# Designs tried in a protein design run: designed miniproteins, single chains, continued (5). Part 87

Each design is a single chain, and the fold is of that chain. pLDDT is the mean over its residues in the fold that is shown.

## One batch from the design tools (miniprotein)

Design m18996
Fold by ESMFold2-Fast:
Structure m18996 (fold): chain A 74 residues (1-74)
Amino acid sequence: SHMEAQAELESFREWLVLMARQMLAEGVPAEEALALVERGARQALDTWVAQGRISEAEAEAFLRELREAVRAAL
């Protein structure tokens, strides 16, 4: 359902922020860590959009929120 997709997106965002924090702790530059998690997110989101689980607008909102969350973790 759409609500289940939203819950999965929230969990996915939290996991990606955790991965970015681990990269930062290991000495990966902030912009590189952001680029890596954003690339992985785009691949997953493209699949979810293609499956009709989320809209393109929801995918863009997710990426914006991800960028903000990762930058706030710096």
Scores: mean pLDDT 84

Design m18997
Fold by ESMFold2-Fast:
Structure m18997 (fold): chain A 96 residues (1-96)
Amino acid sequence: SADLELLEEFSKLLEEFSETLLKLKEGKVDEKEKEEVKKKLKELIEKAERVIKELERLYEEYKDTNPELAEGLKKLIEMLRELIKEAEEFIKKLEK
């Protein structure tokens, strides 16, 4: 199912964001790793924007017919948007 694949992509994306952002928060990124970490954050943001767009499509589809599913989708969208914002702030810090 496309919906199951989307949820698996969301789960993997959440894990990769959490691992990368935790490394940055703990100061475990040295000067040599800055460009690679910045590149990874940009790739994660691009993936998250694609997932958000698909989740927003599903939200519009289900908001009137399945309010519980729609509320769940909204929470996933909000979670990814918060991770994108945090990642963008770290990119800004890595660029000085």
Scores: mean pLDDT 85

Design m18998
Fold by ESMFold2-Fast:
Structure m18998 (fold): chain A 96 residues (1-96)
Amino acid sequence: SKDVQLERQFTLNLFKGIAVQTTAWLTYKMAKKLGDKETAEKAKQIAKQVQEINKELIEKYKQGKLSESDLKTIDEQIDKLDKEATELEKKVLAKR
């Protein structure tokens, strides 16, 4: 990529996705330890969804097909999943 701004937006979205995946994974482990199978499964699904979004982001970037519209859509998807993961994390922590 020769567009420094697009490369920065790609990098920020990727790091945000990794952070959300980490939160979801930790929430999964905590819920599993507490025997909360429903919350564990939800957290695992969020982790998988973020992983798929990150893979799509990387593949589009490699192919030179990544648009500002793609970056906006991906950022909005990751933000939604971040809110869902954080809510599950709070629920799990409150049960200790």
Scores: mean pLDDT 86

Design m18999
Fold by ESMFold2-Fast:
Structure m18999 (fold): chain A 73 residues (1-73)
Amino acid sequence: MSLEELAEEAERLGREYLEQGKYDLAGLYFELARRIYLELGKAEKAARLAGGQPDGAVPDEEFLELERRAREL
């Protein structure tokens, strides 16, 4: 999986959590996607995901796996 694919997956999961009203989890996933897009030089995509810092959000196992993969790539 490429960094861009990881960012797309994180963005997709963030949107799903946003639709469920889980704003803190959505914020974590959007922040992960934004960070990856910035590393790829896709500043416009990163800017679209700019939001508040998640406060008190507990990352799920899926988030931790995506973050580990992003750090390895």
Scores: mean pLDDT 74

Design m19000
Fold by ESMFold2-Fast:
Structure m19000 (fold): chain A 98 residues (1-98)
Amino acid sequence: AEALAELRAVFGEAPERAEVIEAAAALHEALARGADPEEIEELRERAKIALLRTLIKTTPDERVREFLRSLGFSEEEIERALAGDEEVLRKVIERVEA
């Protein structure tokens, strides 16, 4: 709760950053109450997707395209990732963690 207030102070009210704060909050709450491992893993994936989406929106498009090409994504998948397509963002996380 306190860490989230600090994050809100740093990131402000920008809608694109709200998803990261909310995802981090949900993960922290689940961990604090001892949620089952499957729920925690789902919340971790949501937090990673929210973070990746924010990084893509705040990074110059050409740098994002170059990075995704280095991971072996097609031009279609790269454009979908720039648009914030969750399915493609999940694939990016999987390849980065491989």
Scores: mean pLDDT 74

Design m19001
Fold by ESMFold2-Fast:
Structure m19001 (fold): chain A 70 residues (1-70)
Amino acid sequence: SVKEFLEKLEKIKKELETASFKEMLKLAEEIVLERIKFYETEKDKEKINEVEKALEELAKEIEKIIERKL
């Protein structure tokens, strides 16, 4: 469901704040895998659009987290 996906993204985002570089790469892989799983089980375009919008916002936050660690 969209709620489960968004909850997973929030958990990953929190983990990224304290993650090492290697851990950040693993978390990025997890985001990609969760997106694939969601698309395998969800066919509703409106729900897919909600998830894509959340992913775009998360990408901006991830960039800021990475910049803070450099």
Scores: mean pLDDT 77

Design m19002
Fold by ESMFold2-Fast:
Structure m19002 (fold): chain A 85 residues (1-85)
Amino acid sequence: PPLTEEDLKRRAEAAREAAERARREGTGWPSVPYFLRHLAREAEAAGHPELAAELRALADRAVQEGPERTSPAEFYEAAAELIEA
């Protein structure tokens, strides 16, 4: 089924919660590209291919830049911002 405005809000909230958890625990880095690509697949299936493309680009950026960083929080926050736009 297509994503509703309420579903998109819940996805953004989940991303912000993931960011907060990453800041507190300093863990979960390996799951960041997985999380972002999962969101991209959901967005594409729901008829939002532009959002899906932006989320995939963010996931690719996380793979390239992430190994040099200690916290993935900024990538989860960026995903929430893309969904809320």
Scores: mean pLDDT 72

Design m19003
Fold by ESMFold2-Fast:
Structure m19003 (fold): chain A 100 residues (1-100)
Amino acid sequence: AVPSILEQVLALMKEKKAPEEFIKEVEELMKKASPEEQVDIAMVVLAVVLAPEGATEVGVPVLDKNGNRVTLRLDLAGRSLEELVEAFRAQSREANIVRG
């Protein structure tokens, strides 16, 4: 069987030794999300989990309307996962980014 987006994200978070509280937050948010929203959440979570320790900002690689690879920058300081996903969605709409 092909793993779901949720299963793949949780497996990567465990491999990268993400905090248990963060894993639970991601699982809860994704269970409430539509399939399109789950992809947005997954992209933000991957950027956060792959960031260097002590990073204040993360880059999310996306494609613009012309198929060019661009990086959306998200400030991490004092933001919840839900706030980061909302910021990502807002920037994606403003920049006419193709969402995955």
Scores: mean pLDDT 77

Design m19004
Fold by ESMFold2-Fast:
Structure m19004 (fold): chain A 64 residues (1-64)
Amino acid sequence: EEAKKRSEFIQKKRPEILAVTDPEEREKLRREVLKEAGYSDIELKALEGDPSVTPEELREYVEK
């Protein structure tokens, strides 16, 4: 359910993101939209495929 609400929010913002012609500005806006939707910094890095996000950091993100 939370994922569905996040998806709907992102879908509403997608046209605004795609209207940005500068790739760096587009990525910045995309990150802002994802943060506003409730994604954490670790989740954002994982979505970007950032290898600096370690498996240990991802485990710490998972509740405990």
Scores: mean pLDDT 65

Design m19005
Fold by ESMFold2-Fast:
Structure m19005 (fold): chain A 90 residues (1-90)
Amino acid sequence: MKSIQEVVDEFLKKEKNEEVRKAVEELVAKVLELIKLLESLGKYDLAKEVEEDAIEIIEKMSKSSPEKTLEIAKQMKDLLDELEKIIKEE
């Protein structure tokens, strides 16, 4: 299975739409921060699930139109914000 970094690098190399690239870069930065937070808390299984889910979403985005990719990116960001809030209790 590809790592999240490999999937992201492949996506960004192929993507020419600047708005899509920025949205994906912002989401990936947030995913990586969440994974690091979970690992720092000893929640390795949950960190792995978050990485696997993020990989699936990014791969789905890579096969979608730019418009649909931006919709998926927004939904993913909202889910990550909610997960981070639950983990941090803020």
Scores: mean pLDDT 77

Design m19006
Fold by ESMFold2-Fast:
Structure m19006 (fold): chain A 82 residues (1-82)
Amino acid sequence: GPVLSEEERRRREEQEKELIKFSNALINGDIDKAKEHLKRALELGVKPETIERIIQAQLDAGHISKEQAEELKKFLEEEVKK
């Protein structure tokens, strides 16, 4: 119905905002802030695979280290298990 379609649109807009904030935190080297936005994105229903792809893209772009990427992937796995 119209309410469901409007709610889904709003949820997708919130997901996109959290993913933008996540990427910006990674570019700025703020891993704690990145974890905060990662958790919020998951709570909004972003698929773990989408977040993993962003982590990989940021690693490939040289914005984060391999150690930071592994820390973020471990945090993602722990949050998904909750």
Scores: mean pLDDT 85

Design m19007
Fold by ESMFold2-Fast:
Structure m19007 (fold): chain A 64 residues (1-64)
Amino acid sequence: SELEELKELAKEAVRNKDSSKISGLLIYAVALVEEGRVDEANEILESIEKAAKEEGIDLKLKLP
């Protein structure tokens, strides 16, 4: 599944501290929200936040 691959990429990007890839995933999540795919966007954001918590990184991800 594309969503499962994106969730794995999110975890890897955070663990590698790849700010460029993290930014790209955040932009993609915003695009998903604009297309009405809010649940999928939230799964990507949750994957980033979970990986960040494991690495001790403070990430503030908010959707309105």
Scores: mean pLDDT 77

Design m19008
Fold by ESMFold2-Fast:
Structure m19008 (fold): chain A 84 residues (1-84)
Amino acid sequence: MDERYERLRRILVEIAERKGDEEVLEKYREEVAELERWFREQIAKDPSEIVRVAEALAEALIIAGLLTEEQARAALARIREAVA
């Protein structure tokens, strides 16, 4: 569980840092598809798991410099409200 969220964060950070370069997208295409299938199953069992996926994405975007911590907190608050 924790390892899959950590892998998602690492992949998203590299994609964001490379600004969606085709080579990095192709490098992770199959791994991202595998992680997406697993997260989709978790969200189907418990919709609140979407918050954890969103937290991983927000953290990656902050590390890549594409999102401020304040913007990430605001976005996560909206996602939590939508799931509640």
Scores: mean pLDDT 74

Design m19009
Fold by ESMFold2-Fast:
Structure m19009 (fold): chain A 91 residues (1-91)
Amino acid sequence: SKVEELEKRKKLALELVKLLLENGGSEEVQALWNQLPKEDQEKLHEIITTTIQENRELLEKLPLDKQKELLLELITKKVEEYYDEQIEKAK
């Protein structure tokens, strides 16, 4: 079903975000990225880019470990909200 497909894509996107922030741009992150549809790739890129841009001043004041922690929290929330909205629309 479309709902089951979107739930799988949500789990994949969340795992990708976690690995990206923990390990950087590893081959494992690229492999997960390539499993997502183009629309999901574009949306994740938008979420990541806008979250960094909106929080730039705060991030510049934080050590790297705290920057990663904050970005993981903020990006995870936006990714969850996006997929939850898509899942509700598909029901």
Scores: mean pLDDT 85

Design m19010
Fold by ESMFold2-Fast:
Structure m19010 (fold): chain A 90 residues (1-90)
Amino acid sequence: MERQRRLERERRELLEEIDRLADEVTALEAQFEAQGAPLEALVLLGVAAVALAVARHVLRHNPPTEELLEETRRLIEQARRAIEEAKRIV
């Protein structure tokens, strides 16, 4: 039953990462809007926000499995890439 505890721990760590990235997206949206950033940067932050919201929802409402955690990591990676690209544009 040790496997279930490992999956729950990874789930908690991924939720913490999602929260950190979501806070970053919110801060960057406010900053970019105040600075008159180009639409492309705002669209990328929107993509990141949606990916993080989906990851959080799925991870909170389903039992943790290796497959679910892997899909969540992919969504987090997509969000990270979108955030970095948005920062490059500004």
Scores: mean pLDDT 87

Design m19011
Fold by ESMFold2-Fast:
Structure m19011 (fold): chain A 87 residues (1-87)
Amino acid sequence: SLGSGMASLWGSAMTSQALREHYNLKVTDEQIVDSLAYVARMMLSMTYEDAREIAEEAVREAREWLKRGLSADEIIDRAVEESLKMA
């Protein structure tokens, strides 16, 4: 169940980054990471520090995919697919 929770947090962080780009939302990487780490602490029994590391890693990976020319939709599809495989 810890693996499933980590997969969910990873997928949520990558999806949040893609949605920010898709809808041109004025939110920072810190706001995405902090919000997801807070939720993960409450719902997944993770430490805030562990949840933050996972969210930061996912946001960084999503940014690299955007730099390589992936669309927001492609990143969302990939995040959903990877999350389902880890559940």
Scores: mean pLDDT 70

Design m19012
Fold by ESMFold2-Fast:
Structure m19012 (fold): chain A 71 residues (1-71)
Amino acid sequence: SAADAEVARNRADADYALASTQKEFDELVEKARKESPELGEKVRKIGQENLDSVQAALDAALAATEAAARG
């Protein structure tokens, strides 16, 4: 279906954007670490906390969608 094709394209675009962002982020972390190891660790920790928050939000959205289907 057209929806399936759009989902596949959006997934591919997201994967590409994620890979590009990850590479850029890794370079920033490396540069920060060379100037200050503490700064590099702080940037990495903030990134991890944001990832955890995004994961929790996604899980909550999926649970809400399932609950709405039953209500």
Scores: mean pLDDT 67

Design m19013
Fold by ESMFold2-Fast:
Structure m19013 (fold): chain A 81 residues (1-81)
Amino acid sequence: MEEREKALQELDELEAFVREALEKGYKITKVAVYEDEDGVYTFEVENKDLNEKRTVKSKDPEVKERLEQMAKEFAERIRKK
């Protein structure tokens, strides 16, 4: 698989994971977006109830933009609910 394609797929899985957790009322303990020394954008999500952590990394502009949109949307939805 292409590296970008794989990262996007992992983001889709992460999005489904977070949405399902929120629908079930699980607590998302951590949602973090940060940039590494190499300019790699990292999205990290932790579900405390399931003791699961998921991380997606990419330098690709398309993946980075998707990451930022997802992080903002999830943070707002978690806070609103």
Scores: mean pLDDT 69

Design m19014
Fold by ESMFold2-Fast:
Structure m19014 (fold): chain A 77 residues (1-77)
Amino acid sequence: MQIPTSVTNLMNKIETQLQQARQESTDPATLAIIDKLELEFQETKQTLVEKYSSLSAEQEVARILQLIGIEEDLKLL
């Protein structure tokens, strides 16, 4: 089973937002927060891309909630 288009679109949106935030930010403290969010995003993306078909429904929901949390944290920057 492949990743749903909605999840792929969310990951692409977050990746674009991370790139924009990094380009627009010059403050070291803000850049450190972006680095943290980028690391969390890459870990979650890797798990979803590599292990999607082996995830339980509960694990899938947990990973999607992690993506939503990263998106919301990016909006607070």
Scores: mean pLDDT 83

Design m19015
Fold by ESMFold2-Fast:
Structure m19015 (fold): chain A 64 residues (1-64)
Amino acid sequence: MKKIPRVVLDEERRLVELTIYDPADDKFYTLREGEELVIGPHPLSGKPANVTRAARLGLADAAA
């Protein structure tokens, strides 16, 4: 799981990507400059949503 908003800048600071985790829905949202807010698993997370959910079951919220 990610924590707090993550800001990703491109080489020339042209691309700004912001990732926000919402504990209310147990989701994370991705917003890029020039794009709207995307609800779902972050493409740069390296982990799909199903894996995060499986981890919660396996770890019993050990990482919560």
Scores: mean pLDDT 45

Design m19016
Fold by ESMFold2-Fast:
Structure m19016 (fold): chain A 75 residues (1-75)
Amino acid sequence: MSKEELEKEVEVAMRMIELAVLRTAAEKEGLEEVARLAQEGLDRVSELAAAGDYDGAIRAGEEAIREVKKLEEEL
C-alpha cells in the first residue's frame, strides 16, 4: 500500500466516523429522516471504499455529511 493510499483510507475512516456519530445523535433525538440519510451516506462510502474508489468515497462522505447537517438545520 502506498502512503497516499493509506492517507486516503484514513480520510475515508474519518468521514465514516463522523456519519456514524451524526446517525447516533439523530436517533437519540428521534430524527428518523436524518438518521436514515446518515446511514445511506455510510453505506455509499463503504461501497465505494470496498471497490477501491477512495476519492469517490471521500467525496460521497463529505456530501452526505453536508446533506445531514443541512437537514438537521431545517428540522
Scores: mean pLDDT 84

Design m19017
Fold by ESMFold2-Fast:
Structure m19017 (fold): chain A 86 residues (1-86)
Amino acid sequence: MIDEAVEKVKEITGSDAFAEAVRLLIEGKLDEAYKVLQEEIKKRNPKAKPLTKEEFKQIFYRIVNELEEAGVDPEIVEKIKENIEK
């Protein structure tokens, strides 16, 4: 179930880093997920400013909506939503 969600993120984003960030978020490792996502965004756009907490949440909510629409397990989707708000 977790692996299915992670594989779907990789399919949607084309990024191993985004998939890893979602795995960390499902595991409740919010700070590590934030760091992984921030590094990937900076790599794609070297002039990008550091993510705010709200920008971080917005990115993950967009990913969660895509996972929910793709039919990923609702329990995993709820877990991600809960861990974003921690």
Scores: mean pLDDT 77

Design m19018
Fold by ESMFold2-Fast:
Structure m19018 (fold): chain A 77 residues (1-77)
Amino acid sequence: MEEKAKALEQLGLAARMGAITGRSGVQALIQMAKLYGDEETREKAESLLKKSVEEARQGMDRLGEELLKEAAELRKK
């Protein structure tokens, strides 16, 4: 439980960070999600890779927010 919350937190922070914004950032998030076994995050990131750079950036920010929220909820339980 704690390890899963930490993995989601790291994925969410990576998605929100400026360094993980744009095509290279999306590709990095796909690899991180694959390493953590998070199929849902991987699929969402792959979808964003096919978008424009601006849409991918906005999608990554939203994805990061969702992942951080999920991690925070897991830490409370």
Scores: mean pLDDT 73

Design m19019
Fold by ESMFold2-Fast:
Structure m19019 (fold): chain A 91 residues (1-91)
Amino acid sequence: SKKLVEVYKKAEELAKKITEGKISPEEAIEELAKEILEVEGDSLSEKEARILAAELLIRQLKKLSMTSKNSKEAQEALKKVEELLRKLKEE
């Protein structure tokens, strides 16, 4: 849908902000999850939105770890988001 494009664009923006030290991985997950819930409405749970947010951020951070001047920061953020995703899936 048209609104999913905005979610993916937001994920790319937030991943870049993490690598620049402008936002924490935890804050980025929460901000992206809110955007997902705004798009999906009540059809998606808060937990499902956080899981999807973390997965989208992982994809973007993995790309940045290979392509950006902040590759070290991207690698560290990637490990943190992967840890947070595991905890979310474990309840």
Scores: mean pLDDT 83

Design m19020
Fold by ESMFold2-Fast:
Parts: structure tokens; C-alpha cells; sequence
Structure m19020 (fold): chain A 73 residues (1-73)
């Protein structure tokens, strides 16, 4: 099975290839599996922004605990 690190590397690969929909799906799963992972949340937000889904990215970031939001900047 894929580890969180391997999934994050795969997500980054998909972003580099312009496969933003697939990257968003990978990072969404990582966020659900590892809700305290800063890198997973950054990857998901980046994927949504790359898809032009900026309102969804902003709403998602605003829904997070303040301690996690501080680490995303």
C-alpha cells in the first residue's frame, strides 16, 4: 500500500504534470487520513487553486482549526 509520504510525492508529480483533478483527489484522501498534516492541506489547497476553484480553496482554508491555518501561510 502507499504511505502518506509516497502519496504526497505522487500528488506533487501530478501537479507537475498539470493533472490537477487527480492531484486534488490524492490530497483530499491525505487530508481525511491525516487531518493534522500541514503538507497534505497545502497540497489540496494548491490543487484547488490550480483548477481555478479559488472560492472552494478559500472556504476550505477558513474551515480549518486556527493552529493549522497559521502553518499554511
Amino acid sequence: GLSSLTDEQYGNYLLEQGRYDEAAKVYEKLVKAFPKSVSAHKGYIRSLQALGREAEAEAFKASLPASLQEQLD
Scores: mean pLDDT 81

Design m19021
Fold by ESMFold2-Fast:
Structure m19021 (fold): chain A 68 residues (1-68)
Amino acid sequence: MENELVAEEEVTVDGERLRLETYRPSPEQRALMAEKGKESAEAMNQDPEYFAKQAAALPLGRATRVPA
């Protein structure tokens, strides 16, 4: 279910150390995303926000603040 971590970088933004973590989608998640894309195309005809909500639900990149 959880994606494999591809890259980790620490950057300083506005005086805060941020750890950027990038995750690679699994082959199953990529297949699911392709299937969802097809389903979303039909759903967008009824709710154009549906696709945006789907994209927000599957973030593949995250920034986590490092407190020290």
Scores: mean pLDDT 56

Design m19022
Fold by ESMFold2-Fast:
Parts: structure tokens; sequence; C-alpha cells
Structure m19022 (fold): chain A 81 residues (1-81)
């Protein structure tokens, strides 16, 4: 599993736990994959850069569509695993 695939799986799990519909989930995952692959292909690409890209994506793209309360509840549910 690549670091990109790892963070894609984590985002997918968060979206599932937040009750995001399949079509919206696929669209968000496609947008994030493009950003994550661009970050990973940098000469100085790092796990920290991927984490920052995911955090920014959740704040800018996921929270406005899904709502902060649902995202926080989903994150807490996943933390219990």
Amino acid sequence: MTPVDFYMDRLGALLDAAGVDAKTKEELLAKFRKLAEKESNKPDGSIKGLVETLSKFIYEEVIPLVGEEKVLAAARKLQGK
C-alpha cells in the first residue's frame, strides 16, 4: 500500500462514517487523489505533506458539503477502532 492509498482509504472511511452518499464520496475521493498524487510526486514529497493536504481538503472541501458536526462525529467513531 502506498502512502497515497493509505490516506485515500482513511478519507473514504471518514466519508462512510459521516454518511456521505456514494456519488459525493466518489467525487471527493477523485479530487483528493489528484491532490495527493501531485504532492507525492514532488521531489521533497513527505508524509507530513500528505497529512497537511488531507487536513486542508477536509476543511475546504468536506466540511462545507457535509457539515463540521458530522465530520467530527465520524472522526471520533474511527478513533475508537
Scores: mean pLDDT 79

Design m19023
Fold by ESMFold2-Fast:
Structure m19023 (fold): chain A 96 residues (1-96)
Amino acid sequence: MIDVKKEAEILGISVEELFEREVEAAREAIERAEKMIESGKGKAGELAGQILRVLGAVLTLRAIAEQVPELRERAERAARELEERIKELIERWKEA
């Protein structure tokens, strides 16, 4: 499990800022991946990169939910939303 307090300290930010950055980065990665699938012009490696970025964010958000009670509900909700969106995106990619 990721030590999110130690990770935030290494980055010089708060755990809440780490949460916000991961959610934003994952949302942007999903938007990029969706556009690549819709255009049919995205390289498989680039699409895989976007998917891996979202998965990394989900793991960090799950760690925040476990380790930071004040952010638990927000982090669990964000992780669930991202997990659902990535599953839909993977299915869409298979059919493209």
Scores: mean pLDDT 82

Design m19024
Fold by ESMFold2-Fast:
Structure m19024 (fold): chain A 80 residues (1-80)
Amino acid sequence: MLEEAARLFERALEAARAGDPETAFGLVGEGLALALGMPEKAAEAAAEGRATAASLPAEEAREAAERAARRGLEELRRKL
């Protein structure tokens, strides 16, 4: 559901700006799964997102999560 995906990307952007890259990447993963019509993979995508955040220095993870969330929102707005 594209509306729910957009909401997840918005929450991810807020989490990244609040200094929580693990939550932000988890939400980006969930949003991406929903945007692709694959809600059954949302939990797996969230886990992969959190693992990605944990593998990066905190500040780089935060910036990467913010960019990913912004791109997700732009793609959804452009599609509909």
Scores: mean pLDDT 83

Design m19025
Fold by ESMFold2-Fast:
Structure m19025 (fold): chain A 90 residues (1-90)
Amino acid sequence: SAEDTERRAYMAVAMAQLAEEATTDPDEALRQAGIAGQEGADLAARRGMTLEEIEELVRKKGEELGLPEEVIERILKEARTLGEAVRAHV
């Protein structure tokens, strides 16, 4: 469904960007981003997570990783924008 496509994309992008920001080695950052994005997308789809639940989980994870609030908000905005774009295509 369009809703499943949006939640999967939102979670995938947000989790991938969080992992990339938290990793200092560029090659390892790309690998960790791929894993985090895929696992996040699968979780959001399996549990039928709302966009609000995704936002809460992403904020919590970003805080656990020690990322600044400004970085977390940028990631959420970018991920949400992409999620909306892919939903419009479906």
Scores: mean pLDDT 84

Design m19026
Fold by ESMFold2-Fast:
Structure m19026 (fold): chain A 66 residues (1-66)
Amino acid sequence: SAGAARAAGGELGKASGLTGEVAVAAGRQVIDASGGGRASPETVRAALLSVPGVSEEQARAAADAV
C-alpha cells in the first residue's frame, strides 16, 4: 500500500539520508522485493540500487540498518 511504502521509506531514510519521493520509491521497491515480509540486507541493497538517484553508499547504509 502507499502507506506501507511511505513508512518503509521513512525508516530507510533515517539510515541512509534519503528523503521525499526517492525514499518512498525505495520503500516500495523493498516491499515488492520482500513480498511484504522481512527483507534481508542483500535484498534491501539490491532494491535501493534499482531506484534512480540512490547511491551505493546510501544503499549500503540502509542495508546495514536492517
Scores: mean pLDDT 77

Design m19027
Fold by ESMFold2-Fast:
Structure m19027 (fold): chain A 120 residues (1-120)
Amino acid sequence: MLSIKEILDRELKRLGEAVEKLVKGEITPEQLASEAERFLFLVRQAIIIAGEENDIDLAKYVAEVLSKAIELFEKGAKETKDPEARALLERFKSYLEEMKKIVEEGIKNKDVKKAAERIL
């Protein structure tokens, strides 16, 4: 059985592969949105668990995973020639940046449960 951190790493890798396929025109923006929503669902579950257990270490790991996902969307947005794909990647990047700020505030205040409530 995979740990939460291993599941997040696996889904981050899957998201990176989806962004690369979008840039190559191998998938549609709608298909990327589906993969991104799957990733966000698992990130939200990890934040809920971190909040309920006040697990600052897990919250820090989630913030790191969000940083890597932001980098993937930024790179994809720069590399894509499709304006629709670029706009979608930029919107997801902005959303992830907001989510990361909320998680980092929870870490700083040692109140990850409050951060989890703001992301729901």
Scores: mean pLDDT 86

Design m19028
Fold by ESMFold2-Fast:
Structure m19028 (fold): chain A 70 residues (1-70)
Amino acid sequence: VKVTIVLPDGREVTLEVDPDATLGDLLDRLKEEHGISDEEVERIRRTLRELGFTLDTPAAVLDGITLEVE
């Protein structure tokens, strides 16, 4: 699963996760591997919630998607 996230500051992060990984796992990797701050993680969580997703949602729903975070 390949996901691209565009942060409010214009930074673009692309990462690949296992097909069985959750959105929670995705957020943990962003924080650990890409230096995404707790505030940025909260913004991403808010965006996912507005799209109807939870942390238990499979990351595969974002496969090939570019997620733009406000």
Scores: mean pLDDT 78

Design m19029
Fold by ESMFold2-Fast:
Structure m19029 (fold): chain A 67 residues (1-67)
Amino acid sequence: VRRVPEPPSLNTNALQQAAEYFKQGKDDKARQIINDGLKKNGVVLTPAQIEAIMNNAKAVADMEKEK
């Protein structure tokens, strides 16, 4: 028995890696990490949903950086 992934959510590891790249100003690499994380989870999302996840990771990085 195993747990089903939580689509359309990123794995926490991928989200953390994306946030680190956003903190470094490497948006392109953050986007690649997000896409790779979604593919690992077998999740098929629309471009709009991918952008939403990317924006969430960036917002998390910005909020933690500002705090």
Scores: mean pLDDT 66

Design m19030
Fold by ESMFold2-Fast:
Structure m19030 (fold): chain A 74 residues (1-74)
Amino acid sequence: SLEDVTGTAEATAPDLPDKTRIVATATVAGRTAEAEVDAAPGETVKVTVTIQVPRGAEVTVELTLTNVEVKAAA
């Protein structure tokens, strides 16, 4: 079982008006790894985070993220 596998993603757009920077963090058995990807509004991106656990096994966490920036038109 991969019960101890968690993945989180945070979306920020500090400096790219046409894209949101997404930082994906995955934790497996208390070990963490990060991956960054930029997504345009309405774009669906996959980010893969690979973590090596203490027994030399690799755990790959794949996150599929969609940048849904819907601004109400004035």
Scores: mean pLDDT 61

